# Ledger of designs, part 63: designed miniproteins, single chains

Each design is a single chain, and the fold is of that chain. pLDDT is the mean over its residues in the fold that is shown.

## One batch from the design tools (miniprotein)

Design m2178
Fold by ESMFold2-Fast:
Structure m2178 (fold): chain A 91 residues (1-91)
Amino acid sequence: DKQKRLEERHEELTEAGVEGFEKGKRWDEEELEKVKKEIEELTKRIHELAEKLGWKLLAEVEARTPAEAGFLLGTLKAILKLLEEELKKRE
């Protein structure tokens, strides 16, 4: 069931984001800048994989605090993993 699989993945993404949020609270300004670069690289990679799957990311979300950056980083890493798994299943 495609719907159930998407729902399970949504929960996984939410958990990854929450963990990232908690980790982000401790980051200083230099660490935050490094994380922002990682977020940009992950976002580009996700867009490339999403295009191959026919999925589109419609909105860019800006992280304005270290905690938000942690949330976004965790969520993007989980999304990337999900997209890579879906591509592998098509092989």
Scores: mean pLDDT 68

Design m2179
Fold by ESMFold2-Fast:
Structure m2179 (fold): chain A 89 residues (1-89)
Amino acid sequence: SMEEKFLEELKKKLTEKLKIIKENTGFESDPEETAEKIVELIRNKDLEALEQIKGVLEQGANSPALPEEAREALKEIIELIDKGVEFLK
């Protein structure tokens, strides 16, 4: 289905951004597993959990302690979450 194709593409994009986070920070979690969890929250329309995640990502994106590549990747993850929520609306 079109929805399944969109969510699979979203997972791939999230995984790539999370790999950048892992390479540039002490982030210990598996990028693909983390992307799958985010996609599951989007699929379930858990807007409260997604808003909490976006808040944490926004703090990281605005932290001067993180490398520029990590901050940019965090901003792009927030945009991907927003696109996922909008698509399933």
Scores: mean pLDDT 87

Design m2180
Fold by ESMFold2-Fast:
Structure m2180 (fold): chain A 78 residues (1-78)
Amino acid sequence: MSREELEREVDAGMARISISVTKIFLSKDLSKYSKEQIEEFIKSAQQQYERFSQNPNVPQSLIDEHQELIKKLEEIAK
C-alpha cells in the first residue's frame, strides 16, 4: 500500500522473471551449446545477480535461488 511496498513488489517481480529465464535455459539440451556459449550466458546471469543483490527491495530468498541456478550452469560449463 505504501510506495515502498509497490517498489518491493515490482523489483521482486523483475528478479522472478530473471530466475524463470535461467530455469528455462537449464531445461534445454545444453550439450548442443559450446562451453564458450554457456560461459557467456553465465556471465549475463551473474550481472543480473549482482544488480539484484544490491537492491534492498529484492528478497534474499530470490537472490539465493538465482545464485544456486548460476552454480548449476557453472557445473555444466566445466
Scores: mean pLDDT 78

Design m2181
Fold by ESMFold2-Fast:
Structure m2181 (fold): chain A 74 residues (1-74)
Amino acid sequence: MEMSEAEREFIRRVQEILQRLAAGEMSAEEAAEEARRAGRRLGLEEEGERVAEEILAAKPELEAWRANGGEFFE
């Protein structure tokens, strides 16, 4: 499998965004915006949009996860 320098940087940024989202340090909307910015900066706009859509789509699941005491999986 191959991974470009831009893809490597994007993955690192996305991991930090997801960690902050999981820790409650940012909203789903803020996390989606950061993912889009990372994609645009690295020429991976489609990947940034995909991650942003996944974050926003997961918002109801995140709310259910919080309601269930923080234990949840797909």
Scores: mean pLDDT 74

Design m2182
Fold by ESMFold2-Fast:
Structure m2182 (fold): chain A 87 residues (1-87)
Amino acid sequence: SMAEKEKLVEELGERLYEALLAAYQELDPELAAEPVFQEALREASRETARLFVENLENPTLSTEELQQRGLDVLAALLARKRAEAAA
């Protein structure tokens, strides 16, 4: 059902956020410590999870395209949140 898909997106998004944040904390601890980065990463992780779940039902994107879209979402959200924080 749609409700089951939304629950899967939410659960997968949270797990992706935790895994990615842990990776960034090791590789770039200054970036990982930014509140705006954490907010952008959480939202990007949820949207990446949505793309993954939707692509499982209707496979229109390759793994590489899914990865690139996830990175594009993170970049856009981070830029927006940094602009908002600076205002």
Scores: mean pLDDT 84

Design m2183
Fold by ESMFold2-Fast:
Parts: structure tokens; C-alpha cells; sequence
Structure m2183 (fold): chain A 66 residues (1-66)
């Protein structure tokens, strides 16, 4: 099961797009974020973070809006 969410938020006075994926493996979570990034044309990566908890992996990427 792979889930991906996209949110437009303001962090530190900057408008950014946050893409978060949840998957059984970190590789699947990263692939889901990469696919969504390409679909949305997001190229200016500001930050990324990943974590695993039990049988679930999370990958988050923050992009600056063009």
C-alpha cells in the first residue's frame, strides 16, 4: 500500500509544496514522491527527510514554488 499527499503551505514566510509518501519500504516511498514531483513539475528541492517505523516508511520532500 502506497499513499502520497501534496500540500501547499507557507514555511518561514516562503510558499512551498510538501510531498509526503507512506509505503511499506523506503524505496517505494521515495519512488512515489519522485513520480509525484515529475507529474507536478517540481524541480527546486529545498529539503527532504525520511523515517521508518515498524512496517511503514515515510518520505517527505519540500519544494519551493516557481
Amino acid sequence: MVEVSVRDVTIGGKDVTVVVARAPTLEEAQAAVDKKMEELGLTNLLNRASTTSGDTAYYAAVFEKP
Scores: mean pLDDT 80

Design m2184
Fold by ESMFold2-Fast:
Structure m2184 (fold): chain A 87 residues (1-87)
Amino acid sequence: LKKLLEELKKKVKELLRPHVDEETVEKASEIAGKAFEEAAKQKDRESVLQVLNRMANRLVSELGVPDELAGQVAKMVYEAVERYKKE
């Protein structure tokens, strides 16, 4: 879990850093990390996707992250959850 969480946070920061300020990068990486931990606790794929959709909406509405980038962050979190579950 910890290794996947740190790798996810690093990738989110690398994706967002050219487009938003450093404070927004840090906040977005923390939101993505919390979404990953919450999604990892879900038993079914539909519940995972619901967590990711809420996270992406928060990145857009609260932090002003562009929709395209919020979608890419959601994909990164989803891929990390799949790697963690291996199912």
Scores: mean pLDDT 82

Design m2185
Fold by ESMFold2-Fast:
Structure m2185 (fold): chain A 93 residues (1-93)
Amino acid sequence: MTEELVEKILELSTIEKADELIEFLNTEVSEAMRKLALEDEKKADEALKKLNKAVIEAGRKISEENISLGSAVEIEAVGATADALIAIRQKRR
């Protein structure tokens, strides 16, 4: 699952597909991370590290052609990470 999400992020790491990448991060990636964080915190932490690396690489590639669009991709990644962290904190309390 995490490997499939990483592959999809890298596939969408073009200026033409940047809107699809942003939607993917906000929908499927955010939902998958939220579910994983509720079920297994350690697996969620490992998945977040892999997904963060993939999103940084995607944002870097898009930023080579459009810096503002690359920044938008990075912002969406932070949102998905925040949702997962909130779920982990709620499970601990």
Scores: mean pLDDT 68

Design m2186
Fold by ESMFold2-Fast:
Structure m2186 (fold): chain A 96 residues (1-96)
Amino acid sequence: SEEEKKIKFIKSVIALARDYIDYAERKGLITPEQAEELRKRLDEAEKKVNEYVKQGKIDEAINIVIEFLEELARVFEPYDPEGAKLLRSLIEKLKK
């Protein structure tokens, strides 16, 4: 179903965001302290997403992911413009 596809896409985007934070730390684009803070906020966002998905509130779950990706894109735009562009592309796909 379209709902199942959206849930699967949400999970894929969260996994990609986590991998991107790890990549950015390894490349020295952010400090270990900044990476740890972003991981904590992603964990909190993922918890809220899972609660909304369990309730069938898919649009609310999507909004949580969008808000996190917007913050991530803002943080990385000066250091990794191509990565920020990818994050914004994912936001646009989530809005559809």
Scores: mean pLDDT 88

Design m2187
Fold by ESMFold2-Fast:
Formats: C-alpha cells, sequence, structure tokens
Structure m2187 (fold): chain A 70 residues (1-70)
C-alpha cells in the first residue's frame, strides 16, 4: 500500500547503510538497529520490504562498480 511504500522510503537510507556494513543482516537485526537509532518500531512487513529494497540497491551498486573495472 501507499503508506507502507512511504515508510519503506523513509527508512531506506539507514537500512542501506546497515546492509552495506552487513549484507547478511537479518530482518530481526535490521528492525532492532532501526529501533535503537530512531526509536521507531517497524512492522514485520515493512522491515521485510525495506530489507529487500536495500539489498536490491546494494546489488545494483556492486554491479556498477564491477562495470567500472571493465
Amino acid sequence: SAPNREIVEKFLPIALELVQEDPMISREELRRKIYETTGIKLSSGVVSATLREALRILAEKLNEERAKLI
């Protein structure tokens, strides 16, 4: 839904930083770290969507870096 999309977009920057530091980060750890940093408790669905989007962006960045080596 639109509200979930807006929440994912809001927390995407911190999630992206966390997945860059630990690409194997779990949904539970991501939720905990976002709560520790922002004081906001995200639903399981929002955390899952945010993690998937952050990992997608990380994969795209890694592909772009690899392309620069060619």
Scores: mean pLDDT 81

Design m2188
Fold by ESMFold2-Fast:
Structure m2188 (fold): chain A 98 residues (1-98)
Amino acid sequence: EEEKRFDEFREEALKRSSDKEEQLKIMNELLYEEANEDEKLLIEAQKAFQEGKLDEALEYLEKAKETIKKNSPKDEDISTETIRKRLEEEAAARAARA
């Protein structure tokens, strides 16, 4: 469970440092270690963008986009159909309640 994992990271950070800034760094490192390749590239892009390095941010975004397409090109059409069916189920559930 995500909340359980987050609490474990918080406890690990607390064990390694009593300083709040240091705890946040440790938690970020643990989150980054668990991130997938595309997620790591998106994190790098976000950091570059926040630092005003627009060209670097765009380069990381382009790499992330290529990685995502390589890993899941087939899922987009199926995902759209799945979303549509979920919306139909929600509409039917609301109609049953009304």
Scores: mean pLDDT 62

Design m2189
Fold by ESMFold2-Fast:
Structure m2189 (fold): chain A 73 residues (1-73)
Amino acid sequence: MSVAERRAAQLELMRRLGEVIQEAKARGESVAAALARELGISRATASRIVQLLEDGRYTEALDLALAAAERAA
């Protein structure tokens, strides 16, 4: 994947993750559970993504989310 293609995928994932997080919070649902369901990934991986986002480690969170989503596909 080119750097530009990866950046576009990360931006789309950021938008999608933001929507899922906002909807989960509005519903009183666990953000990690919502991400695990939406991305088709394990709860442990989803919890790690949430932790990275809360720590402000956005690039690492997006890289993990993209890699996990690619493995699930």
Scores: mean pLDDT 77

Design m2190
Fold by ESMFold2-Fast:
Structure m2190 (fold): chain A 76 residues (1-76)
Amino acid sequence: MEKALEVARKAADDFLAANAADWNAQNTQALDAGDLDAVQQLEKQLTDQAYKTIVDALLKAGASKELAERIAKELL
């Protein structure tokens, strides 16, 4: 359990670090334009990509699909 949570958190942190600058730039542009639909779409894309990244990392570490999906959902 503990090792799986460490893998999941590292995957989430690495994903956010890699995407933070681009996401912040796009989100700022959408907010400045008043485009709330673009803001919502960016949030959904980020969440979906983070979920997939966490699940994939956990599966690679030997977790079951059910456990990987549960941990990813709990972290997000």
Scores: mean pLDDT 79

Design m2191
Fold by ESMFold2-Fast:
Parts: C-alpha cells; structure tokens; sequence
Structure m2191 (fold): chain A 85 residues (1-85)
C-alpha cells in the first residue's frame, strides 16, 4: 500500500526549480505529491535544500533515495535521504 514519504534533497544548485526535482522522482516512476523549496524570504534565493513528499512504499522511497543520491543536477551533486517524519 502506498504511503506518504518525506525525503530531503540537498546539494541543489540555486537555479534548480521544484519541477526539475519532481522530474527526477517521476523518472523513477514515483508519484510526487509536493516539493517544498527552502528559500531566503528576502532574496527568494534557494538555500540548496528541498523537502519532497512522494506517494510510495517505504522500500520504494529507500530505492529512490539510493538511486538519486550522487546524481549531478546543473553541475551540483545531490544527496537524497528519507525523513522520519
């Protein structure tokens, strides 16, 4: 049964958009529910971190985290980890 799983994506270039992050998960067949970009409210610049919510089993989320960690997006190497909350 699919669950809602939260993942933290870090090491993002400041030019990366929520849609580009969602596309990474879609390429693995994952259903993305939400992408939350951490930005500076004064400048609207990315802090290089996003929280992604997917509809997947825990095992599928763990596979996605392993497969996406180490990928290069816009010249930056990303890290993906499952959040316990």
Amino acid sequence: MPELVRLRVSGLDESVTPQEIADLFHSLGMRVVEVLMEVDPETNRSLGVATVVIEASREEAERAARELTGKVLKGATITVEILPE
Scores: mean pLDDT 78

Design m2192
Fold by ESMFold2-Fast:
Structure m2192 (fold): chain A 80 residues (1-80)
Amino acid sequence: DEKQREILLSALENIAEVTENSLKNPSLSDEQKKRLKEIYEETKEVISKGKAGEITNPEMAEKVVEIIKKLEEIDRELQK
């Protein structure tokens, strides 16, 4: 389903943008910056594979969930 793929790719592109912007946060530890860079790189890879048709929509959805969970963990650590 092309519409489902577009929604998933849009979600991933939004995650990549938010992650890139979050890397500018001076409150991040070196460990948190490393993890956030890894998430950013993984997100970009999934977008590339999705656009190339190398992964299925269910696989892409699983990656979105995995990436969000990793981001939520870092966000919980940064709670004021």
Scores: mean pLDDT 83

Design m2193
Fold by ESMFold2-Fast:
Structure m2193 (fold): chain A 62 residues (1-62)
Amino acid sequence: MEEKAEELLRKLKAGAATLLSAGVPREKVLQLVRQELEEAVKAGELTEEQAKRILEEVEKFV
């Protein structure tokens, strides 16, 4: 993955871990992750393929 995609993956994993520790449901955490990835794709920071790959990694993590 590109450096920016790896950085975003680390950020999203850290955020997901924090939300889960606070008692936020897994489904809600994944919804928020998907929203952030959609915004990154719209901003041209990620391709749709990179966003899908990051989402899969976060889903495995949570």
Scores: mean pLDDT 82

Design m2194
Fold by ESMFold2-Fast:
Structure m2194 (fold): chain A 83 residues (1-83)
Amino acid sequence: IKEETEKRVRDILLKAGVPEEKARELAQWAADTATELVERKASRSEINKAVQEIKKRLLEAGVDEDTANRVALAVGLAVISAL
């Protein structure tokens, strides 16, 4: 889950024009968040809250809303699929 989530998030960010260094940092953080949620067997409510927090942090980092939504959904789907 960690490697797959990191690769997917990084690809989404790079295609949206986010610089490679920033895309790598954000993808690593998103993958770590997904792995933690799976490891602790997070509830649907906790997953939804984490997805909203990911979107918020991406927007604060200057990522556009459409891209932030795509990343947040990709992380949420990865967590749900691994549970």
Scores: mean pLDDT 80

Design m2195
Fold by ESMFold2-Fast:
Structure m2195 (fold): chain A 60 residues (1-60)
Amino acid sequence: REVTVTDEELLELFKKRIKEAHTELKVPLEKIRKIVEEDEEDEKIKKLAFEAIDIVEKEL
């Protein structure tokens, strides 16, 4: 079975992981942004990750 992950599914996954890292693991959102900026080379994934961080930040 071929699983195609959509941009919407990736965004929801990133939102969940970022929210868990911030609330459960107490990782600052600024540190998560820095990790994405330094470690992610794929521009599309990087854009989705930053969008997810922005959404989580607005929900706080």
Scores: mean pLDDT 73

Design m2196
Fold by ESMFold2-Fast:
Structure m2196 (fold): chain A 105 residues (1-105)
Amino acid sequence: NIKEKIEKLLKELEEVLDELERAYQSNPATPEARRDIELARKHLEEAKKFLENGDYKKAVEHLIRAATALARAAFLLGNADLAQRVSKIRKEAMEILKELEEKEK
């Protein structure tokens, strides 16, 4: 079920966003990380909107963009474990995008 897969990835990226927000609160000397956190938040909001409208392809494209921003933020904050988690989620999102494109035949 494609919708459930997208909802799962959205939830996982929201969890990473929350962890990076907490990490940034203890290290506000990395302003580039803040910019990437805010960019990720915007893309997650857009992904939710497209998911609600049944536009799964656009929802997944925004999840990939959010994951890319979160990976950069995790790297800038020195959190290798979060960076690895986000990389895995991004790969799963890219697999879903490929499935959606293949279903167009």
Scores: mean pLDDT 85

Design m2197
Fold by ESMFold2-Fast:
Structure m2197 (fold): chain A 83 residues (1-83)
Amino acid sequence: MPSQLEIDAGAYFLAGAVYYVLGQRDYEKGDYENAIESYEKAIEYFTKAAELYRQAGNEQGARDAEAFRDDATKKLEEVKKKL
């Protein structure tokens, strides 16, 4: 049975993934302001997921969340260049 930390980490990871996809969609539509907001939310949630996975002893989950956070950060900087 996963711990509460594992469950919470997974929930934050899924929230991050949803905002990441929304950011991609908004960027493709030229909605750069909404894309920025979505990527900022993705970064926030992936950061929380990484911390909770690490606290739960799931180092792989933490690394995966950090990789998605870093990718979202790069996409955020790309969108900001369009403003």
Scores: mean pLDDT 89

Design m2198
Fold by ESMFold2-Fast:
Structure m2198 (fold): chain A 86 residues (1-86)
Amino acid sequence: SDAEVAEEFKEFIKEALKRLEEIGKMEDVEEAIRKLKELLAELQEKAKRFVEVVKDPELIKEVNEKLEELEKALRAVGDKIYAKLE
C-alpha cells in the first residue's frame, strides 16, 4: 500500500513535469493558467493522499527529492506566465 501510493505519486510527478514543459510553451496565457490550475489541483490531491498513507521514511525521502525538481519547474513556468500578464 505505502509503496504503491509512493510509486503512483512519483509517476504523477514525472507526468506533471512533462505537462509543465508543455504549459511553459503555450502562447495562450489564459489556457496556460487554466492548465496550470488543473495540474496544481491534481498535485494537491495526490500530495494529500501521499501524506495520509505513506509513513516509510525512505519512500518519503525519494518522493521529496522528486518534489524538489517539480518545485523548480513550477517556479520557472509560473515566472514565464506572470511575465506575459504584464
Scores: mean pLDDT 85

Design m2199
Fold by ESMFold2-Fast:
Structure m2199 (fold): chain A 77 residues (1-77)
Amino acid sequence: NGLENMVKILDIVAKGGEKAGHTKLSEELRKEREKMIEAYKKGDWEEMEKHAKKAQEIVDKLMSDPEGKKEIFKELA
């Protein structure tokens, strides 16, 4: 389903970020991913969207670094 695919992608992005040396941003991305899953299980769509937005902000930060972008794309391939 859509959430399962999104959760898998966020895990891959966090792995790429960690390999690029962005350990703290990757840890924060994993935390936001977990909060999204918990909100979904509770049926709290507003809370899920809030954490999805925070996850996207972290993804944008990781992708703004050329090394982060490179390692993320290697994990996605």
Scores: mean pLDDT 85

Design m2200
Fold by ESMFold2-Fast:
Structure m2200 (fold): chain A 63 residues (1-63)
Amino acid sequence: VPELTPEQKAAIDEYIEKVGLDNITEEDLQELAKKLGVSEEQVRLYLQERIAEEYRKKKKELE
């Protein structure tokens, strides 16, 4: 799967911050892919990466 551009990653991150990672639906993912002109798979992989990072960060902050 081709890597997303920094601009595309920034747009996804902005949406995540606005809506929240836990509130992103499959429909939201599909809409993001269409708006950015990328595959749904590319957006899903990036979202999984961001979720993993947030989970690890949150776990450490709860110590």
Scores: mean pLDDT 75

Design m2201
Fold by ESMFold2-Fast:
Structure m2201 (fold): chain A 64 residues (1-64)
Amino acid sequence: DSQHSRLLSLIGQILSLIGDIFDLERQLLTATGDERAALQARLQALQQQLAQLRSDMDSLDSII
């Protein structure tokens, strides 16, 4: 029950971050120079957050 609630929360957060990453990647298709660098920095930050959430989810899955 507690694990199910946490898993559902993590899945929701992961899906939200994937959406944000997708949006940034689309912006990168037209960005150049300093704008591109700024967007890549944001993308890296979101990817780090996604990796952390995926790690948390994997840890929960491993317990089952």
Scores: mean pLDDT 79

Design m2202
Fold by ESMFold2-Fast:
Structure m2202 (fold): chain A 84 residues (1-84)
Amino acid sequence: PLSLIESLSKDELLNLIALDAALEAGKFSEEAFMESLGISRAQLSRLLQILEQLNDERHRRILRLKALRDLSISEALEILEKMK
């Protein structure tokens, strides 16, 4: 799981953080999420598989820490816009 987190690209990291936040907020629509991120259903399925492998809260926290390390303020704002 840790090696998986370290191997994530910026785009994968952005999409995973947005998905994690949307699921945690309980306001999740597959259609709206795919349209918001500009991703296909196959890409969404892949992101869900990655999150399923990161099913421990500690792994989710490490994912968020990697996002803070690797993402700029502008990229963080983009995530927030996609969560609306």
Scores: mean pLDDT 71

Design m2203
Fold by ESMFold2-Fast:
Structure m2203 (fold): chain A 105 residues (1-105)
Amino acid sequence: MSLDEFLAIVRAVLREMGFSDEAIDEIVEEVRYLVENNLPIPEPRSVMEVLVAALYLFYQGKSIEEIEEELREWLRKAGLSDEEVEGLVRLARELLEAVARRAAA
């Protein structure tokens, strides 16, 4: 799948999940920037950064389970509670599962 095809699916899924056009553009532009510049993933510190990191790892071929464990490590290291960590990991999983379903159709 090309980056443009992947990001088109991501835009459609985020819109269906109720994200604003402004939030979708920010997430998609950040993922594109990381991919095009072959940058290391910054440790996420916000909801938006968690979604960007999840999408970038998924595009690189990591499994949803591997991404969940990596996000848990980063968020716990950042000092989030277990409840906050599991909430953000769940949101990321829902996004990636929806993207995977749409990519398979």
Scores: mean pLDDT 85

Design m2204
Fold by ESMFold2-Fast:
Structure m2204 (fold): chain A 72 residues (1-72)
Amino acid sequence: MDPEVIEELRRAVEAGDTEKVREALRKLGFSDEAIEAFLALPRETQLAILDLLEQSGSVEHAEAAARRYAAR
């Protein structure tokens, strides 16, 4: 996993910069559907998913988490 992209993502989420969040998620290999799901989530949930991504190194697990929380 690219730690620089995860740092960029965390910074963008904290700043509320939706455009940068979209760009960083695309760089990590998130699908358009997963990006939309992630962006629909509260900031606290978004940050929790980024923590999961950093810990697991798995884009698939992070995407699954985003979809599950968005589907709620």
Scores: mean pLDDT 80

Design m2205
Fold by ESMFold2-Fast:
Structure m2205 (fold): chain A 80 residues (1-80)
Amino acid sequence: MMEEAIKRAEEALKLAEEAAEEYKKSTDPAVQTGAALRGIGAVLEAELLYKRTGDERVGELAKKAAEILKKAGLKVEVKL
């Protein structure tokens, strides 16, 4: 289970990175909104994985995903 949680958190980080780039590059408000929702959803999944597992590696991935979105201009916070 721990290895699977880490994999899912890594996928969430990748999704957040892709969403942040799409959000920054798009001039279409609908595309920006979709990217924001996907990115925030990925961060929330990683946070929930950390709460379930207590694995600090998962927690660090969740924090990194949130920081990437925050640097892109999205207001995201993680309670870890």
Scores: mean pLDDT 79

Design m2206
Fold by ESMFold2-Fast:
Structure m2206 (fold): chain A 108 residues (1-108)
Amino acid sequence: VRERVLELARRYGLRAVIDRVGDMPPVVQRIVLKALEKGELNLAMGLALLGTQGVDASIKALEAVLKGPEATEELMRNSSPLVQSGLALLSKTPRESIEEALKELKSS
């Protein structure tokens, strides 16, 4: 998974993914791979940033984005700059893609 993530991230020029893939939990690496294969670059970058903070942090971020702008903004104000950047990227991701990613994380 890791090598395939790196291949696709290099093709898209996604430094955030390239620099962080080794620090992501395996479940996050698989979701990032699927996002890259679908061309969901905001989802891939957002989960790369959040995934380095762990699975629970990634779940909380996805749940906040699904609840809407107010929940996302509240979480963002109490978060590090890295988590804020991840949340901003996830907010640009289609709702269906966020729901799929959240389901995979909770099933792991």
Scores: mean pLDDT 82

Design m2207
Fold by ESMFold2-Fast:
Structure m2207 (fold): chain A 89 residues (1-89)
Amino acid sequence: NEITAKVDEIEASLNLTLPAPLKKRVIRALEKFTTGKTSEPVSPEEIESYAKETIDAPLANFLSRVLAEFGVPLPRFIFGLMVAEAEAE
C-alpha cells in the first residue's frame, strides 16, 4: 500500500534497515492515524520511557522523516507503537 511504499522509500533514503517486526509496527501505527484515530491518551511518563527504550539515533532519524511526511506528532505515534506491540502479544 501507499504507507508501506513511503516507509520503504524513507528507510532506503537513510541507508537504514529496520528489524522486520519493528517496521511492521511502524506501518500499522501509521495506518491507524491515516484511516482512523487513536483517542486514548497515555501518560507522558510512559511515552517518554517507551521512547528512550525503543528509539536509538538511527531510528530517531527514520522516525523524524516518517512523522514529517505523514504529519503525525511523535507522542501519538509512540502511543500507536505501544498499542501495536501489546496487540502482538
Scores: mean pLDDT 62

Design m2208
Fold by ESMFold2-Fast:
Structure m2208 (fold): chain A 84 residues (1-84)
Amino acid sequence: AEKLLKEAEELLESDNPEDQVRAGHLGAEAARLSKDPELAKKAAQVGIEGARKALESDDLDIIKRAIGAALRAIGEAFEKGVKL
C-alpha cells in the first residue's frame, strides 16, 4: 500500500494527463489495500487529486477515466470507514 501511495504521489507531480489518471487509480488501489485508516484516507485523497488534475484535460477519454478513478478512490475511503 505504501509503495503504491509513493508512486501515486510521484505521478501527481507530472503535468501529463495520463500520469494524472494513473495517480488517481494508484491512489484508489493504495486506499483499497491499506489496513491503516489514516493511510487509506491519504491514499484516497491523492487519488482524488490525480483525477481532479486529469479532468482539466481536453481529451474526453482521459476525462472519462479520471471520473472512474475519482469514484474508485471515494468508494475505497468509504469502505475503510474514513471520512473525506
Scores: mean pLDDT 80

Design m2209
Fold by ESMFold2-Fast:
Structure m2209 (fold): chain A 65 residues (1-65)
Amino acid sequence: SKVEEKRKELLEELRKLYETQSFADVVRFFSQKLAELKKDLSLDEVREIGRFLLQELGRMEAERA
């Protein structure tokens, strides 16, 4: 449940950043947020969230092209 809540929260932040900021800012967001998640979640949970967000970013790029 906590992993699902974080996935939803971070996806909304990612979408907002993708619309309003540069791609470099999006990459910085990934690095910073995943590092913060490591304090509260296991490495496997952080990797799962990271993979999910990367897939969603790729999908957003494909939809924008």
Scores: mean pLDDT 80

Design m2210
Fold by ESMFold2-Fast:
Formats: sequence, C-alpha cells, structure tokens
Structure m2210 (fold): chain A 78 residues (1-78)
Amino acid sequence: ASNVQYWLDLAKMELESYVQTYSKLPQEENEVKLKKLISALQEQGVPQATLKALAVEVLEAHREQNPDAAQYLLNALA
C-alpha cells in the first residue's frame, strides 16, 4: 500500500515535469525520458490503468499548454 502510494506520487510529479519541459527538449529526448519513466513505474507494480488515469489528470491540468506532450504520453500508455 505505502509503496504503491509512493510510486503514484512520484509518477504524477514526473508526468507533470514531462509536460512542463516537453517544449524545451528535443523530441527524441522526450520520447526516451517518457519510455524509461513508464518502464520503471510498471516494473515497480504500478498498474497501466492507474498510470493512464494519472496521465489524464496531469494532461487536464495542462490541456492548452502542451497538446503534443499529451498525445505522446497517451500513445506510450496505449
């Protein structure tokens, strides 16, 4: 329980960082960063459905700022 909550909080923070920095990094770096983050979270037992829910929550907060980051994040979680 506590370990899952730790990874959920970390996931939300990292997803927010990803969206906020998307326009400042090359596309290739953003894709590698996102894939590594998702892989690490899945290896720690965070369910894909939970990651999708967190991604939607973060994207909702940043909806109009980084639509391209939103598309890449959702595609990576498909």
Scores: mean pLDDT 69

Design m2211
Fold by ESMFold2-Fast:
Structure m2211 (fold): chain A 67 residues (1-67)
Amino acid sequence: DPFEKLRSILTPEQLKDLVSLAEKLKNATDEEIEKAAREFAKRYGIPEEYLPDLVAFLKELKKLFNS
């Protein structure tokens, strides 16, 4: 589960920032979401192996904010 994996490696503050990022990306394209995930990972020193999990998390939250 990508969400469980991210919850295990991110601090509560980083998770809060990720949720806020997803809300800001509610009208974003898939390419914009991928770019935002890469920038988030670089900002917080998250290994590249977690990029697919970050992208999946942002896309799922985007669906909730657009529902």
Scores: mean pLDDT 80

Design m2212
Fold by ESMFold2-Fast:
Structure m2212 (fold): chain A 64 residues (1-64)
Amino acid sequence: KTYSKDELKPLVQVIADKLGLQLSAGSLNSLTDLVFSDFDKDGDGLLSAAELNALLQKLGLENK
């Protein structure tokens, strides 16, 4: 399964909230773009399940 920016945006918001960040809509969009830029190596605007899993593992959310 692949995830678009719209599908990932709520997850990015939850992560930011856990880090105590107060994000405007513009900041949330910028942070989501940075996450995609780091993990979307193909530049297709989608993250695979494996790429999303790697992101969650790096943030310590998968191994709860």
Scores: mean pLDDT 67

